# Designed miniproteins, single chains, continued (2), part 104

Each design is a single chain, and the fold is of that chain. pLDDT is the mean over its residues in the fold that is shown.

## One batch from the design tools (miniprotein)

Design m7606
Fold by ESMFold2-Fast:
Order: C-alpha cells, then sequence, then structure tokens
Structure m7606 (fold): chain A 90 residues (1-90)
C-alpha cells in the first residue's frame, strides 16, 4: 500500500533530521553522512508512495507525496552541499 511506503519515508526523514541536528551540534561528518543516507531513503520511499497512489487513481494523495519528496530533496541538497564543502580540498 502507498501508506506503508509513506510511513517508511516519514521514519527515514525523522532519522535524517536527527542526524542532521546532531551534526550541527557536534560537527561530526559521520552524522552528516548518515543524514544524507536517510534523506535519500526518505525521498525514494515518498516517490514510491506517490507512484502507487497514482496507479490507484488517487492523484491528490500522489501530489501530496511528491510535494513531501521535494521538501526532503531540499534538505538532501543542503546536506550534500555541506558534505562537499568539507571533503573538497582547495
Amino acid sequence: MAEEYRKKAEEYFQKGMDYYKKWKETGNIEDLKKAIEYFQKAVEYYRKAAEIAEENGDLETAHIYRTLAERVEKFLKEAQEELDKYEKEK
């Protein structure tokens, strides 16, 4: 069911946010990497939820899940930019 994928996406997003906050507090790059991993999983599962909802003719729910995926993608992009900043030598 689309709902099961949505629940998994929310779980992964929460884990991503927890690691992202921990990284902001500690500066530990491993926490930032974990945040990125969980944000990637959250995006994947929200998109799967949207696809299943669309296949079932629930276009409104599919739109909601895609919007949630886009919000997580914003966090993912910000986290990836921060990691890139730390890993690049100049």
Scores: mean pLDDT 85

Design m7607
Fold by ESMFold2-Fast:
Structure m7607 (fold): chain A 85 residues (1-85)
Amino acid sequence: SMEQKRIEAMSQGGLVLYKALKEKLPEDLIKKISEELVNLGHASDAEMPEVVKRLIETLREAKKYASKETQEEIEEIIKKLEEYL
């Protein structure tokens, strides 16, 4: 269901937000991830693909500033999110 995809996307994106905070990534990127997670929570079913695309783009940007281990985890999360498109 779309609701299940939303919950899974929020869970995956929330994990990246946690890692970004833990690794002290740039505040602008942390804010962008947080904003896209809020957008994801409020999105209609029709809006979900575009919000997920924006989240993926933000996660790709954040990946550049993360540790090697977290970069690999973010890449796997992006692959999972792309399945919702």
Scores: mean pLDDT 86

Design m7608
Fold by ESMFold2-Fast:
Structure m7608 (fold): chain A 61 residues (1-61)
Amino acid sequence: SPVEEVREEVERMIAEGEPLSVIERRMLERAEELLERGDTASASEIMRLRQRVVAELKAQE
């Protein structure tokens, strides 16, 4: 699943200590790629995942 692939990538980026701005940008890029391919459902799920990840990482600041 494209959503699962993005989740695994984000989990790896967090484990590697990538900054929130880089992680968020990567998720936005993946959502845009899916929208360009007509996969609106997966793009929408990634945008929800982005909201959760941003909230989680900001709470840890």
Scores: mean pLDDT 83

Design m7609
Fold by ESMFold2-Fast:
Structure m7609 (fold): chain A 97 residues (1-97)
Amino acid sequence: MDEELIEEVAKKIVELIKQAEEGKLTPREAADEMVKLLEENKMFLPRKDKSSLANLIQDQVKDPTALTILLKTLVEVPEGGSGERTIAVFKKVIEML
């Protein structure tokens, strides 16, 4: 089920954000690792959905480190596919923060 994959990827993203907050990674390094994780799981995002997710992230994410990392990741995520899985992952990450 895709739901298990979404939760697994979201948990890994939250761990990367946490490592950046702890100073173990820079926000840039964390964003680069997140883009890689999404690409490895074939998670792409149509350009039209990036602005909607950017607005959601800016509205709901209050931590400056997490906000910076998520917005950078969103910009660098490859274009393609339906975006449904990628949107679900970002929403799950925001929920878990």
Scores: mean pLDDT 85

Design m7610
Fold by ESMFold2-Fast:
Structure m7610 (fold): chain A 100 residues (1-100)
Amino acid sequence: KGIGEVEITLDEKLLELLREAGFTGESATLLEILGLFWKLVLDTKSYDAETGVYHLPPLLAEVFGVEEATPEELVGLLFEALVKHAAEENKAILESLLKK
């Protein structure tokens, strides 16, 4: 079974974020979370091509603790947020992904 198919139970803060992208559940696979997250980021149209950063909407800025991030930083920030906000049983798998 692929890592992307691992079902992750999310707290209310991350569920709030994913609901902005149209999510209606309480848990999602890692691939679903990544897809919903990128949909949310792209839908905001906040990418600054001159500086190479996304200007994060307030909910994303609160979750990540930063107001701006590059595309490369966004993936790392998402995994860090997942580690903080996922159920304990999911944290070990997410932490292994954060290191690679």
Scores: mean pLDDT 71

Design m7611
Fold by ESMFold2-Fast:
Structure m7611 (fold): chain A 74 residues (1-74)
Amino acid sequence: MNEKIAELVREKARELEKAGGDPRVVEALLALAGYLLGDPAAFQRVLELAESDPAAMAEAGRAAREAYEEVKKE
């Protein structure tokens, strides 16, 4: 389950980057994807981003929640 959610979150990050979206939100999405895969460095990055840019982390968290709901319906 976490692997599918992480893959979908990573795909959303790539789409946002190609669309010229906020690079901080792209970074937050990639950090969340790594955290879902059990990467301790990604967990540390999530904490750093939550302190330095809570708005970008909230946006990324919303996208991750949408990915979770999509995978859960499978």
Scores: mean pLDDT 81

Design m7612
Fold by ESMFold2-Fast:
Structure m7612 (fold): chain A 90 residues (1-90)
Amino acid sequence: SAEKEAEEYIEKLEKMAKEEKDPETKELIELAIKLLKEALEAAKAGNKLEAEISLGMVRIVLGLGKLLGVLSEEEIETIEKAIEAIEKLL
């Protein structure tokens, strides 16, 4: 299910954040995780607009991470896949 896929990608990001040694990268991943969890809970509750706003904020965080060069390709891909999984619930 899309919910399970979203939960699995969020869990993968949590493991990445735990192992991350760079404080700026870790902070950005943790912010993305927080916003993804908020989006998933809103989607599960049927609060489509709230979920879309939270996903929009994740995309801004992702864009900033790419601009600053602080995210790996795997971190970027995992965040993008989490967004896509939550969007399937809307």
Scores: mean pLDDT 90

Design m7613
Fold by ESMFold2-Fast:
Structure m7613 (fold): chain A 67 residues (1-67)
Amino acid sequence: SLAELPEHSQYTAVSLLEVGGDIAIKLKDRESVRNIAEGLRDFSERSPNPELSKRAAEKARELEEVL
């Protein structure tokens, strides 16, 4: 799980998934949108960092709304 990474790596991973999610939406790549949303959701539920948890949950919600 991404939540098990060092905190600095968690910030990088969430930022990369946020960007990847935006690209997947623009490309209408439903499989990538689903996979990224699932990863962000899992992270948001497991992360002890409240800022990163909120960011991941919000981005997962955006991605799920286009599925």
Scores: mean pLDDT 83

Design m7614
Fold by ESMFold2-Fast:
Structure m7614 (fold): chain A 86 residues (1-86)
Amino acid sequence: MEKIREKVKELEEKGQKLVEELGEDNEEAQREMAKLYKEMLLEIQKEVDTEIARDLIELLDVYLEKGREAGEELLAKKAAEREAKL
């Protein structure tokens, strides 16, 4: 987990600097932020439960491809499936 913590801190610092330098609504900053989030998820996937990491990546892909409503619907479905298996 130490490598994940260091990477998360590094990516958070880079993200903060990008938002501060380019602005939150800047397209280049948004693109770079998406890259940083994906890099963080890939690092997490190596160190933690792959099911959780895979679910998060799937949610992000659906959000990027089909929009927010589709992402929220998939999130709700996965939450209901986990609740039913408890």
Scores: mean pLDDT 68

Design m7615
Fold by ESMFold2-Fast:
Structure m7615 (fold): chain A 100 residues (1-100)
Amino acid sequence: SLEEELRREILEAEVHVGLALMYYGLKMPKEKILEQLELAIEHLERAAELARRIGDPALREELLAAIELLEETVEFLKPVLGEKAEELLERLEEIRERVE
């Protein structure tokens, strides 16, 4: 179902956020952290399209919570990400606008 696909995309985004934070804790290269955050955003972009098609307010709220988690994670990682943090936050704002 579209609802199952949406929840899978949200879960995949959250997994990649967790991996980015783990890689940061392990002091892995910035590029490895950035790769995980970019994958998380791609999953949220797919989730936003699914949420738009489904039109369920509860699923929209679940997706908005996942977007907020990634926004907070990017803000926390700003010292590592540099200018890339601003690019990621801009993409997240565009996703939020599509969902709201």
Scores: mean pLDDT 90

Design m7616
Fold by ESMFold2-Fast:
Structure m7616 (fold): chain A 92 residues (1-92)
Amino acid sequence: MDEVYKEAHEKYEKGEPISEIAKYILEKTGDPSLVSAGEILLPGKYRELIERIKRLLENRDDPEAAREAQRLADELLELLDEAGKKERERRE
């Protein structure tokens, strides 16, 4: 999967639309459940941030860990919003 998402991101950087990149992932994997817009837009970084948030939430009783998890979640949402805006601008 990592290699497929790396190739998908390279296609995104070359200006291919997300719909065509999704088709590429489907052709390579044969599994529509493996198509992830987050990983296409932010390859490796999306998974990295999700994993960091999950690890911090394992110690939810620690208020500093909870605050750091919230900060990373906000950062991830901002990155996804920016990537989504860039995708919309590419279609106009």
Scores: mean pLDDT 66

Design m7617
Fold by ESMFold2-Fast:
Structure m7617 (fold): chain A 98 residues (1-98)
Amino acid sequence: SVEELLKKIKEKVEEIKKLTDDEELKRLLDRLLEAVEELVEALRAGKEREAELLEGIVDLILAFLIVYARKIGDEELLELIKELRDLVNELVALLKAE
């Protein structure tokens, strides 16, 4: 379940990257994926402080991606980023339930 959600998150990041030639957006998506993977490790290791910091970083990057998509005026990109956010939230909820 956690592994399946992480795979879906990676696939959604790659889908979003294919829709844009914007290198800044691609860099933010790569940073988001790295932070999500580190968050999975921190939560599973019981590193509460590190996990809280990484959740903050993940939330900040997702918020910035939403603002960025709105600024570009790309509604399809905005909806995909919202779907990515929902997948990340589901992943975090499952990890906290372990």
Scores: mean pLDDT 86

Design m7618
Fold by ESMFold2-Fast:
Structure m7618 (fold): chain A 90 residues (1-90)
Amino acid sequence: APRMVRPNPLLAALLAEIGETAPTLTEGELYGALLKWILKQGLLDPEDGSVALVAGTLLGELLGVDSLDLNDPTPLLEALERHTTEVPAP
């Protein structure tokens, strides 16, 4: 079964901005939802895959960094682990 996770209140607030209201998600669904949020905010540079994060954004607060490289997903995946709780499979 796929690993299911529950976002904390900060991550849930970010996901709600793109209409993602599910109480639990797979890791893949969660990552995809964050990419949708980044695209909606216009933060992604389409030429090099960089993401500009500014102080005061929910994602900037979540990651604690000013920019991301989507070619290296490690900082984003580590932040998701800090802001989610694993849910046992039913």
Scores: mean pLDDT 71

Design m7619
Fold by ESMFold2-Fast:
Structure m7619 (fold): chain A 70 residues (1-70)
Amino acid sequence: HMDQVLQQSQQGYNNLLSQYPDQANQANNYFNDGNIQNAADILGDVIDTGTSSIGLNAGLYSVGFLLNSR
């Protein structure tokens, strides 16, 4: 159940990374620094500019938070 939702969110996230690699790299650097807020801000800007899915925004924040928590 939850695994399927996360898998779909990861697919959306990976697709977005392919479209905006520079912003994705910057967000990843912020995640590694533990600066979730700055990472979310960059991803939010990319989503606002290049995606049509509101659900993708929530998915990206969730995936980014989980990745930073490991």
Scores: mean pLDDT 59

Design m7620
Fold by ESMFold2-Fast:
Structure m7620 (fold): chain A 80 residues (1-80)
Amino acid sequence: SELFDLETEEGILRIDLSVAERYGEDPSLEQAQRISDLLSQNYGKEPLSPEELAKKIREKVKESKKKLAELEAQIAALKA
């Protein structure tokens, strides 16, 4: 159902935000290596530079927060 699909998407976004926020905006080289390892396990195996990782994390956090707010509103509307 639409409600189930939206709730699933919300859960995935909350997990993504939790991971991204843990590493902040300016990961060190050691943090970038650990992030690369986590991304390999959860999101694929493509290596990214520390600069690209920081940029993608910032963009993902920003976009995911926006999408999460929109999903929460849609879920609330469907449950009303």
Scores: mean pLDDT 64

Design m7621
Fold by ESMFold2-Fast:
Structure m7621 (fold): chain A 87 residues (1-87)
Amino acid sequence: SEKEELLQKTLELVGEAFEAFGEDKEKGIELTLKALEEFEKVDKELGQELKKKVEEALKKGKEEGAAAASAAATEVLDKAEELLKEL
């Protein structure tokens, strides 16, 4: 299903973001925002909320942005895995 494909794409991008955070915080943030864009197509409210949190943290600095992106990626990972089990 389209929903399953979007959730799988979200999880792939989240995994790539986690791999990136240790070496390249900017890439980790970018991949997290891409994951949130895909996730927003499945859960608009949560996707938009998490994207806003990351964008607001980025206005304060790259370290704050990376921390917020990592937290958002973790939350999306948990929710996307839960939703996939319900399909």
Scores: mean pLDDT 86

Design m7622
Fold by ESMFold2-Fast:
Structure m7622 (fold): chain A 92 residues (1-92)
Amino acid sequence: SAKEHILKAVKALVVDRDYETAVEHARKALELDPNNKVARALLKLAELLLQSGKGVPEEEYEKAILDFFEALEELKKTDPELAKEIEEIIKQ
């Protein structure tokens, strides 16, 4: 399911710091749910982290992080259970 791929992407990004795996799962989540803002924000953030050291401006990282947390706040209203699982991974 898209939700399983989102959770795997968050864990890969935040816990494992495996940005390639985070990109892979975020893309799969978007294939299953193309309008998923959390999956889209995770994909962008993971791609920027893969490009780290390639001259990516700090403002792009800041925007991607803000976009992710904005998407997470929207998710709390539509899918509070998934949002809670994501927050539990981030707080590790």
Scores: mean pLDDT 84

Design m7623
Fold by ESMFold2-Fast:
Structure m7623 (fold): chain A 90 residues (1-90)
Amino acid sequence: ERYERLVDAAIEGLQAAGMSRVEAADTVGALFYAIGHPAAPVAFKRAADLYKEEGDLEKAREWYRQAADVARSLGDTELAEKYEAEAEKL
């Protein structure tokens, strides 16, 4: 995906500054969303993936839905449907 490297670099930068990976992913998502950047849904999806890895399936589902909602609000219906499908699998 086009924005994966940008999102991953931003998350790594915030982790180096002392944030947890989940906190960094959420922060990156919120900042990109505030400026209307299409990387925002990718960052929220990273937060969902992290909750899923930790076994918090309820939070993972909520964050996949959040990522889908943000993607849809930015006009990326295909990405929104993909992230909604990930929430459904949980």
Scores: mean pLDDT 81

Design m7624
Fold by ESMFold2-Fast:
Structure m7624 (fold): chain A 69 residues (1-69)
Amino acid sequence: MTVLVFKGDVGEEEVEELKRLKAQILYLGPNSRIVASLKDVKSLKKVILGENVSYDESLLPDGVEVVRL
């Protein structure tokens, strides 16, 4: 199972890394933001959000599980 941990903004470069590594779980540290579309990350099953993470639901893949800490 591939788990990736990001701190800060998830932009296009981070999305390409998620696709390359076939990430299944993404953990976003506190105060992070999702600023690019994750819809093409077909491997992604779960996103775990730290404190004060900002995101638009339209940027997430359909059916992904979202967990808030």
Scores: mean pLDDT 82

Design m7625
Fold by ESMFold2-Fast:
Structure m7625 (fold): chain A 72 residues (1-72)
Amino acid sequence: MKKREEAEKIAEELLKKYFEENDVLTPEQFDEIVDEIVKKTGLSREEARAIVLDASTRLYLKQIEEEKKKLE
């Protein structure tokens, strides 16, 4: 698996876990996800941060679509 794909999976798993536990993602939790990606994949912090932001955006858009379907 490409390192980017592995990083995306790590980001999605940890983001889902933190959203379920805290309802809000704190800056510290965001940094923990970035650190985990760097540790497991060897990507730069800048690249890992971009991946986490991208994954967070995808999850947020998915939540909006689900809520939109609930209303209409």
Scores: mean pLDDT 75

Design m7626
Fold by ESMFold2-Fast:
Structure m7626 (fold): chain A 89 residues (1-89)
Amino acid sequence: MFETIETALRLASENGSLSLSEISETTGVSKSAISRLLRRHGVVPRNGRLTISDLLKVSAKEATPENRDSALRLVGERLREVADEVDAA
């Protein structure tokens, strides 16, 4: 689930909002599973779309200690990757 939310946050930041279909297609997680996760955290899509704020709320609650470690690693790795790209450009 953490990986699903991270990917959804990236897409939402590009498009401003996401549908359940877009998240499902990109992550391979079923629309039903995503919908249940959102309902569990009290997040309701507006016109079938989710905002960055909605996804951040779910991400914060689904972040287990293991997922937090993985998230910090991924953020650090991405920062280094972006820095390497900027340095190479």
Scores: mean pLDDT 64

Design m7627
Fold by ESMFold2-Fast:
Structure m7627 (fold): chain A 91 residues (1-91)
Amino acid sequence: MTLEEIKELVLGGLDVAKEAIERIFPASPETEELLKLIDEAKNYIESHELTVEEIRQLLDDLIAKAEKLSPKAKTILEGVKFAIDAWIKDS
């Protein structure tokens, strides 16, 4: 798997997570902050040449921040990371 394919998978996964959060969670300051954190992570990945390890660290940091805002949002983001890790192992 190429780094570009990993970036596309991560960005797609974060888009799916964002849409799920917007549909499942009521409008609240915590939900707004979570969506902002996801957008900031997406923008950082798109704007920088990152290694696979740096992308994984960024996802871990995002998951840790999400857990403080919502345990359910943490689960959604952990699902994204699990899918990415599974894809990398199978490739």
Scores: mean pLDDT 80

Design m7628
Fold by ESMFold2-Fast:
Structure m7628 (fold): chain A 82 residues (1-82)
Amino acid sequence: SGLTEEIVEAIRKKYGEDAVISGEELAAEISEFLGLSEKEREVLLELLRKAAEELGLDPEAIGVKDVEKLLEKVEKLLEEQK
């Protein structure tokens, strides 16, 4: 979706393409971008951790280059729950 692309661009601009960020930092950035509540941010962090594990990524050390793939996986997990 267009929102995923905008979030990925914001993360790249803030941290740099070669940076590594935690799932907590990523969840905080997405929550600020989307205006999520603290409770919604906690749910997002759980989804990010699950998506990272399923992709073989470290949820505490996510490469910025992998953020787009991670967010696409989160979108698929959300669709499976509908």
Scores: mean pLDDT 82

Design m7629
Fold by ESMFold2-Fast:
Structure m7629 (fold): chain A 88 residues (1-88)
Amino acid sequence: MEEAIESLVEHYAKKLGLDEEKRKKLREILRNMGSTVEGTKKDAEELRKLGANEANAPVPVGVAKLVEAVDKTIEEQKKRLEKLKELL
């Protein structure tokens, strides 16, 4: 994650001529967004583990809906990151 953030910051800083202050702000925004995505991803994985009976068994409906809600949140955060890349 940190390596990817630094690559993005360097790429856009060079392309747009961003000063050091703007580079720092961009880095912090990307880092915060990335940390939230990773945290939510871990929570989704834990919910899947709690709902799994066996490798081929269907996840209980209640747990499946919670996992879907968390997955939707992860996808929304990924879309925000992609939108930020397009705006830079």
Scores: mean pLDDT 62

Design m7630
Fold by ESMFold2-Fast:
Structure m7630 (fold): chain A 82 residues (1-82)
Amino acid sequence: DEAIQRAIETARESAREAERKGLRDLALGFRTAAGVLEEARRQGADSLGIGVEALRQLYELAAQQDEALAERAREARRLLEA
């Protein structure tokens, strides 16, 4: 539960950073990932795999645009896989 909460906070902070950088698609991606993780936490983590996959796809998108945001997506995914 704490790991999921930390992943949600990482995704929310990363969305705000992407917005500041003008990277709208990454900001939307991080907001979407945070929402998916919040829903998974509410349901007792049965949908956690959907959140992990969302973060994996977001890493691929971010790796082409911003290395710091790509690392944020990787960190959030690691928190869920630990």
Scores: mean pLDDT 81

Design m7631
Fold by ESMFold2-Fast:
Structure m7631 (fold): chain A 73 residues (1-73)
Amino acid sequence: MAEELRRRLEDLLEQLRRIAETQSLEEALAAVEEAIAELEEALARETDPEVKELLREGIRRLEEFKRELEEKL
């Protein structure tokens, strides 16, 4: 489970980066904000500490990417 979640988070970040490169910063920013909200909701409901750590790491990486997009916007 946790390894599959890690792979999904990596895939999500790759897709968001592609949106920023090929579409618009505004569209990428909106997608990142939605992804953060979904991961925060998942984290609030999660009870497995290993999965919680992966979700927190994913949120941190998305928040950093969001800051990069906001600085360029």
Scores: mean pLDDT 80

Design m7632
Fold by ESMFold2-Fast:
Structure m7632 (fold): chain A 80 residues (1-80)
Amino acid sequence: MAEEMRKKIDEVYEKALQLTPEEAVKLLGKAVRDAVENGTPEVARHFAEAVERFLKEKDVPDELKEQLQKMIEIAREAAA
């Protein structure tokens, strides 16, 4: 189960890399919300890591960086 969820997270991440920053943030936001509401702390942690990696690999406008930072915070709180 955990590995299957990690693969699903990786698929979402790969899709986000192919989108515009705005579309990617929307996709990642939905995925983080779904993980927080229906996932385990481990899944939430993996999404926090995926969003952090996205911030490092893609140039994102400052407004969207703030949204991504909030997603990381929410996911990390759910993982605690």
Scores: mean pLDDT 76

Design m7633
Fold by ESMFold2-Fast:
Structure m7633 (fold): chain A 81 residues (1-81)
Amino acid sequence: SVLDQAVRQGSRVSVWARQQGNMDLYQQSVSLTKQVVDYYNQNDNQGVVQQLDDLIDLGRSLGAPQSVLDQLQQVRQQVQS
């Protein structure tokens, strides 16, 4: 469920970047989301948190909807707990 939420919200950041015409940030958000999945599958919670922080910062720089940023922060808190 936590992984599903992370992938869903990461995908929303990617869709937002693409809709804004920013293909470089689209590619970066896709890469960060894949790294979240990779660290999660390795049970590396610190790795997951670091990639989520980068994804949140990228989403914020893009002007992604606050609801997406809030949900990514919620996922981060669940992984850190």
Scores: mean pLDDT 85

Design m7634
Fold by ESMFold2-Fast:
Structure m7634 (fold): chain A 63 residues (1-63)
Amino acid sequence: MKGFGVKVRQLAKEKGLTPEELAERIGMTLEEVAAIFNDLIEPSDETIERIAEALGVPKEELV
């Protein structure tokens, strides 16, 4: 999902969440969150939902 990481990073900044805080909220490592931010991995649908919940946005804003 190219461009997904950019959207997640931008929304996290708008919500005042650091990458570390986001990682803690979704139950992932900082390295995994960094990989998502740089579109290095394809997150599962479950992971996308967890990210959306942590950011307080609907899943459609991330896809």
Scores: mean pLDDT 77

Design m7635
Fold by ESMFold2-Fast:
Structure m7635 (fold): chain A 68 residues (1-68)
Amino acid sequence: SPQEQAIRDEIQGKLNGEIQRLSDETVERARERGLSRLTPEDLKEYRERVQELDDQAKKELEKRLKEL
C-alpha cells in the first residue's frame, strides 16, 4: 500500500543517514589517529554497529507495519 511504502521509505532513509554518519565518524577517528586506512578492528566494529542499526530499523519497521 502507499502508506506501507511511505513507512518503508522513511525508515530506510533514516537508516541510510545513520550508516553514512557512522561511516564518516569511523573514517574521521582513524584519520585523527594518523591512519590513511581503516584497521581490521575498525572494520569489525563498523560492521557490528551497522548490523545493530539494521536490526533496530527492522524492529521499528515491523512494529509500524503491525500498527497499520
Scores: mean pLDDT 86

Design m7636
Fold by ESMFold2-Fast:
Structure m7636 (fold): chain A 100 residues (1-100)
Amino acid sequence: SEEAIQQFMKAVQELQAFIKKHLSDEEIREALERLGLEHLFERFLSGNISVSELVDALTAIAYLLQELSKDPSIREEALKLIESLDIPEEMKRMLLVLLE
């Protein structure tokens, strides 16, 4: 549904902002290049990801969250953020598994 897509887009923006808090623009660019998603760089930094880019954005977010979660303090912050997101419980569980 359109409402569910909007909630999901907001969650993606919140996760993207968290990644930007802990990684430099250069580190994000290098990670996106490794994933073949360099075309998202400017929109990832601005939070202006389109609905058509959601799958690619989620792939980037999953990778970056897993890398960040190697630091226990950042992992704790990420867990709290994910639990606060207004998304389906199945999606929260998928994201939480990435941080284990």
Scores: mean pLDDT 81

Design m7637
Fold by ESMFold2-Fast:
Structure m7637 (fold): chain A 91 residues (1-91)
Amino acid sequence: AEIVVETASETVTLKAGESYVFTFTAKHSGTVKKLVVEAEFYNANGELVATQSWEASGIKVKAGDKLSFTVTNPTDETVTARIRVAALIEK
């Protein structure tokens, strides 16, 4: 079977303890063999202060389906969150 790689990214500013819903929209129908969401949190000085990652697999998607992930700032300061997703979809 054919495997395609799909990626998305977004950068948001989050106050201490604030949450953001990141949405990945599948471009192809198939089975998600692996999906990784990584969030990197940067302070006002541009220093990396926290990281979070999530993995999912075995999800069946149709093109246009949305997968949503809640990203919460784990720090006590306002941060810039850089969120990236990579999905391996078997068509």
Scores: mean pLDDT 87

Design m7638
Fold by ESMFold2-Fast:
Formats: structure tokens, C-alpha cells, sequence
Structure m7638 (fold): chain A 55 residues (1-55)
């Protein structure tokens, strides 16, 4: 997934670890608002940057 690869690069986390974290949190990649809020809180990256990576 291009979205997972972009998030992996942005957050400095492997794609495999990111997939596991999102699965455990029950967050769908299509839920951009929830995904951005969660990753912003978890990794300290501005939600706007996460939304940009998902575009």
C-alpha cells in the first residue's frame, strides 16, 4: 500500500510494525481523520503532515 509506505517513511517506523499497531488499535487506513489523530498522538507528528502523506 502506497499509504502505508508513506506513513512508514514519515514516522520512521517499519511498515510491518505500523500494520500491527493499526490492526491492534482497530484503525482502518480509509478513516483518515481517526488515523491522523491516532498517529499524531502516538508519534508526535502534526496531524496535517499525516493527512498530507495519506493524500
Amino acid sequence: SAKLDALSRLLGVSREVLEQVLAEADIDLSDTARLAAFLSEAYGVPAAEIRRALA
Scores: mean pLDDT 81

Design m7639
Fold by ESMFold2-Fast:
Structure m7639 (fold): chain A 64 residues (1-64)
Amino acid sequence: MPQQVQQKIDQLAQQVLNGADRQQAVDQVQQLLNDFAASVGAPPNSRQDAQDVLDEQIAKLKAQ
């Protein structure tokens, strides 16, 4: 995953931990993943894929 995409996902995960809307963050993660997928000729990511990516990043931040 490109560093810029990972940094944006990290920011969204931090915003959710600070009380931001989780569903809105999932929408933004899905858009970021689909923009990257399109750039490399991969199929689009599902909403479940975006939820999993966001939840993994939140778990990683909580462990720090």
Scores: mean pLDDT 82

Design m7640
Fold by ESMFold2-Fast:
Structure m7640 (fold): chain A 70 residues (1-70)
Amino acid sequence: KINVAEAIRKFNALRPDGTITRSQLIDLMTNDFGIDRARAAALFDRYDRNGDGTISRSEFRAIVQDFAAT
């Protein structure tokens, strides 16, 4: 199960500049949280609203909060 505080801590350790790429998000979700690669990719695509190929820390927090609530 996803712990939001742990997910944010891992994000900060991996991406101190506050952004994560599609491949980095997929790898974090699959390796650390056991989420299927296709599902992780769909989440990135959903939250990459500006199409710049990155997710901000606030967007990543929203993703993991949605998972924790479900």
Scores: mean pLDDT 73

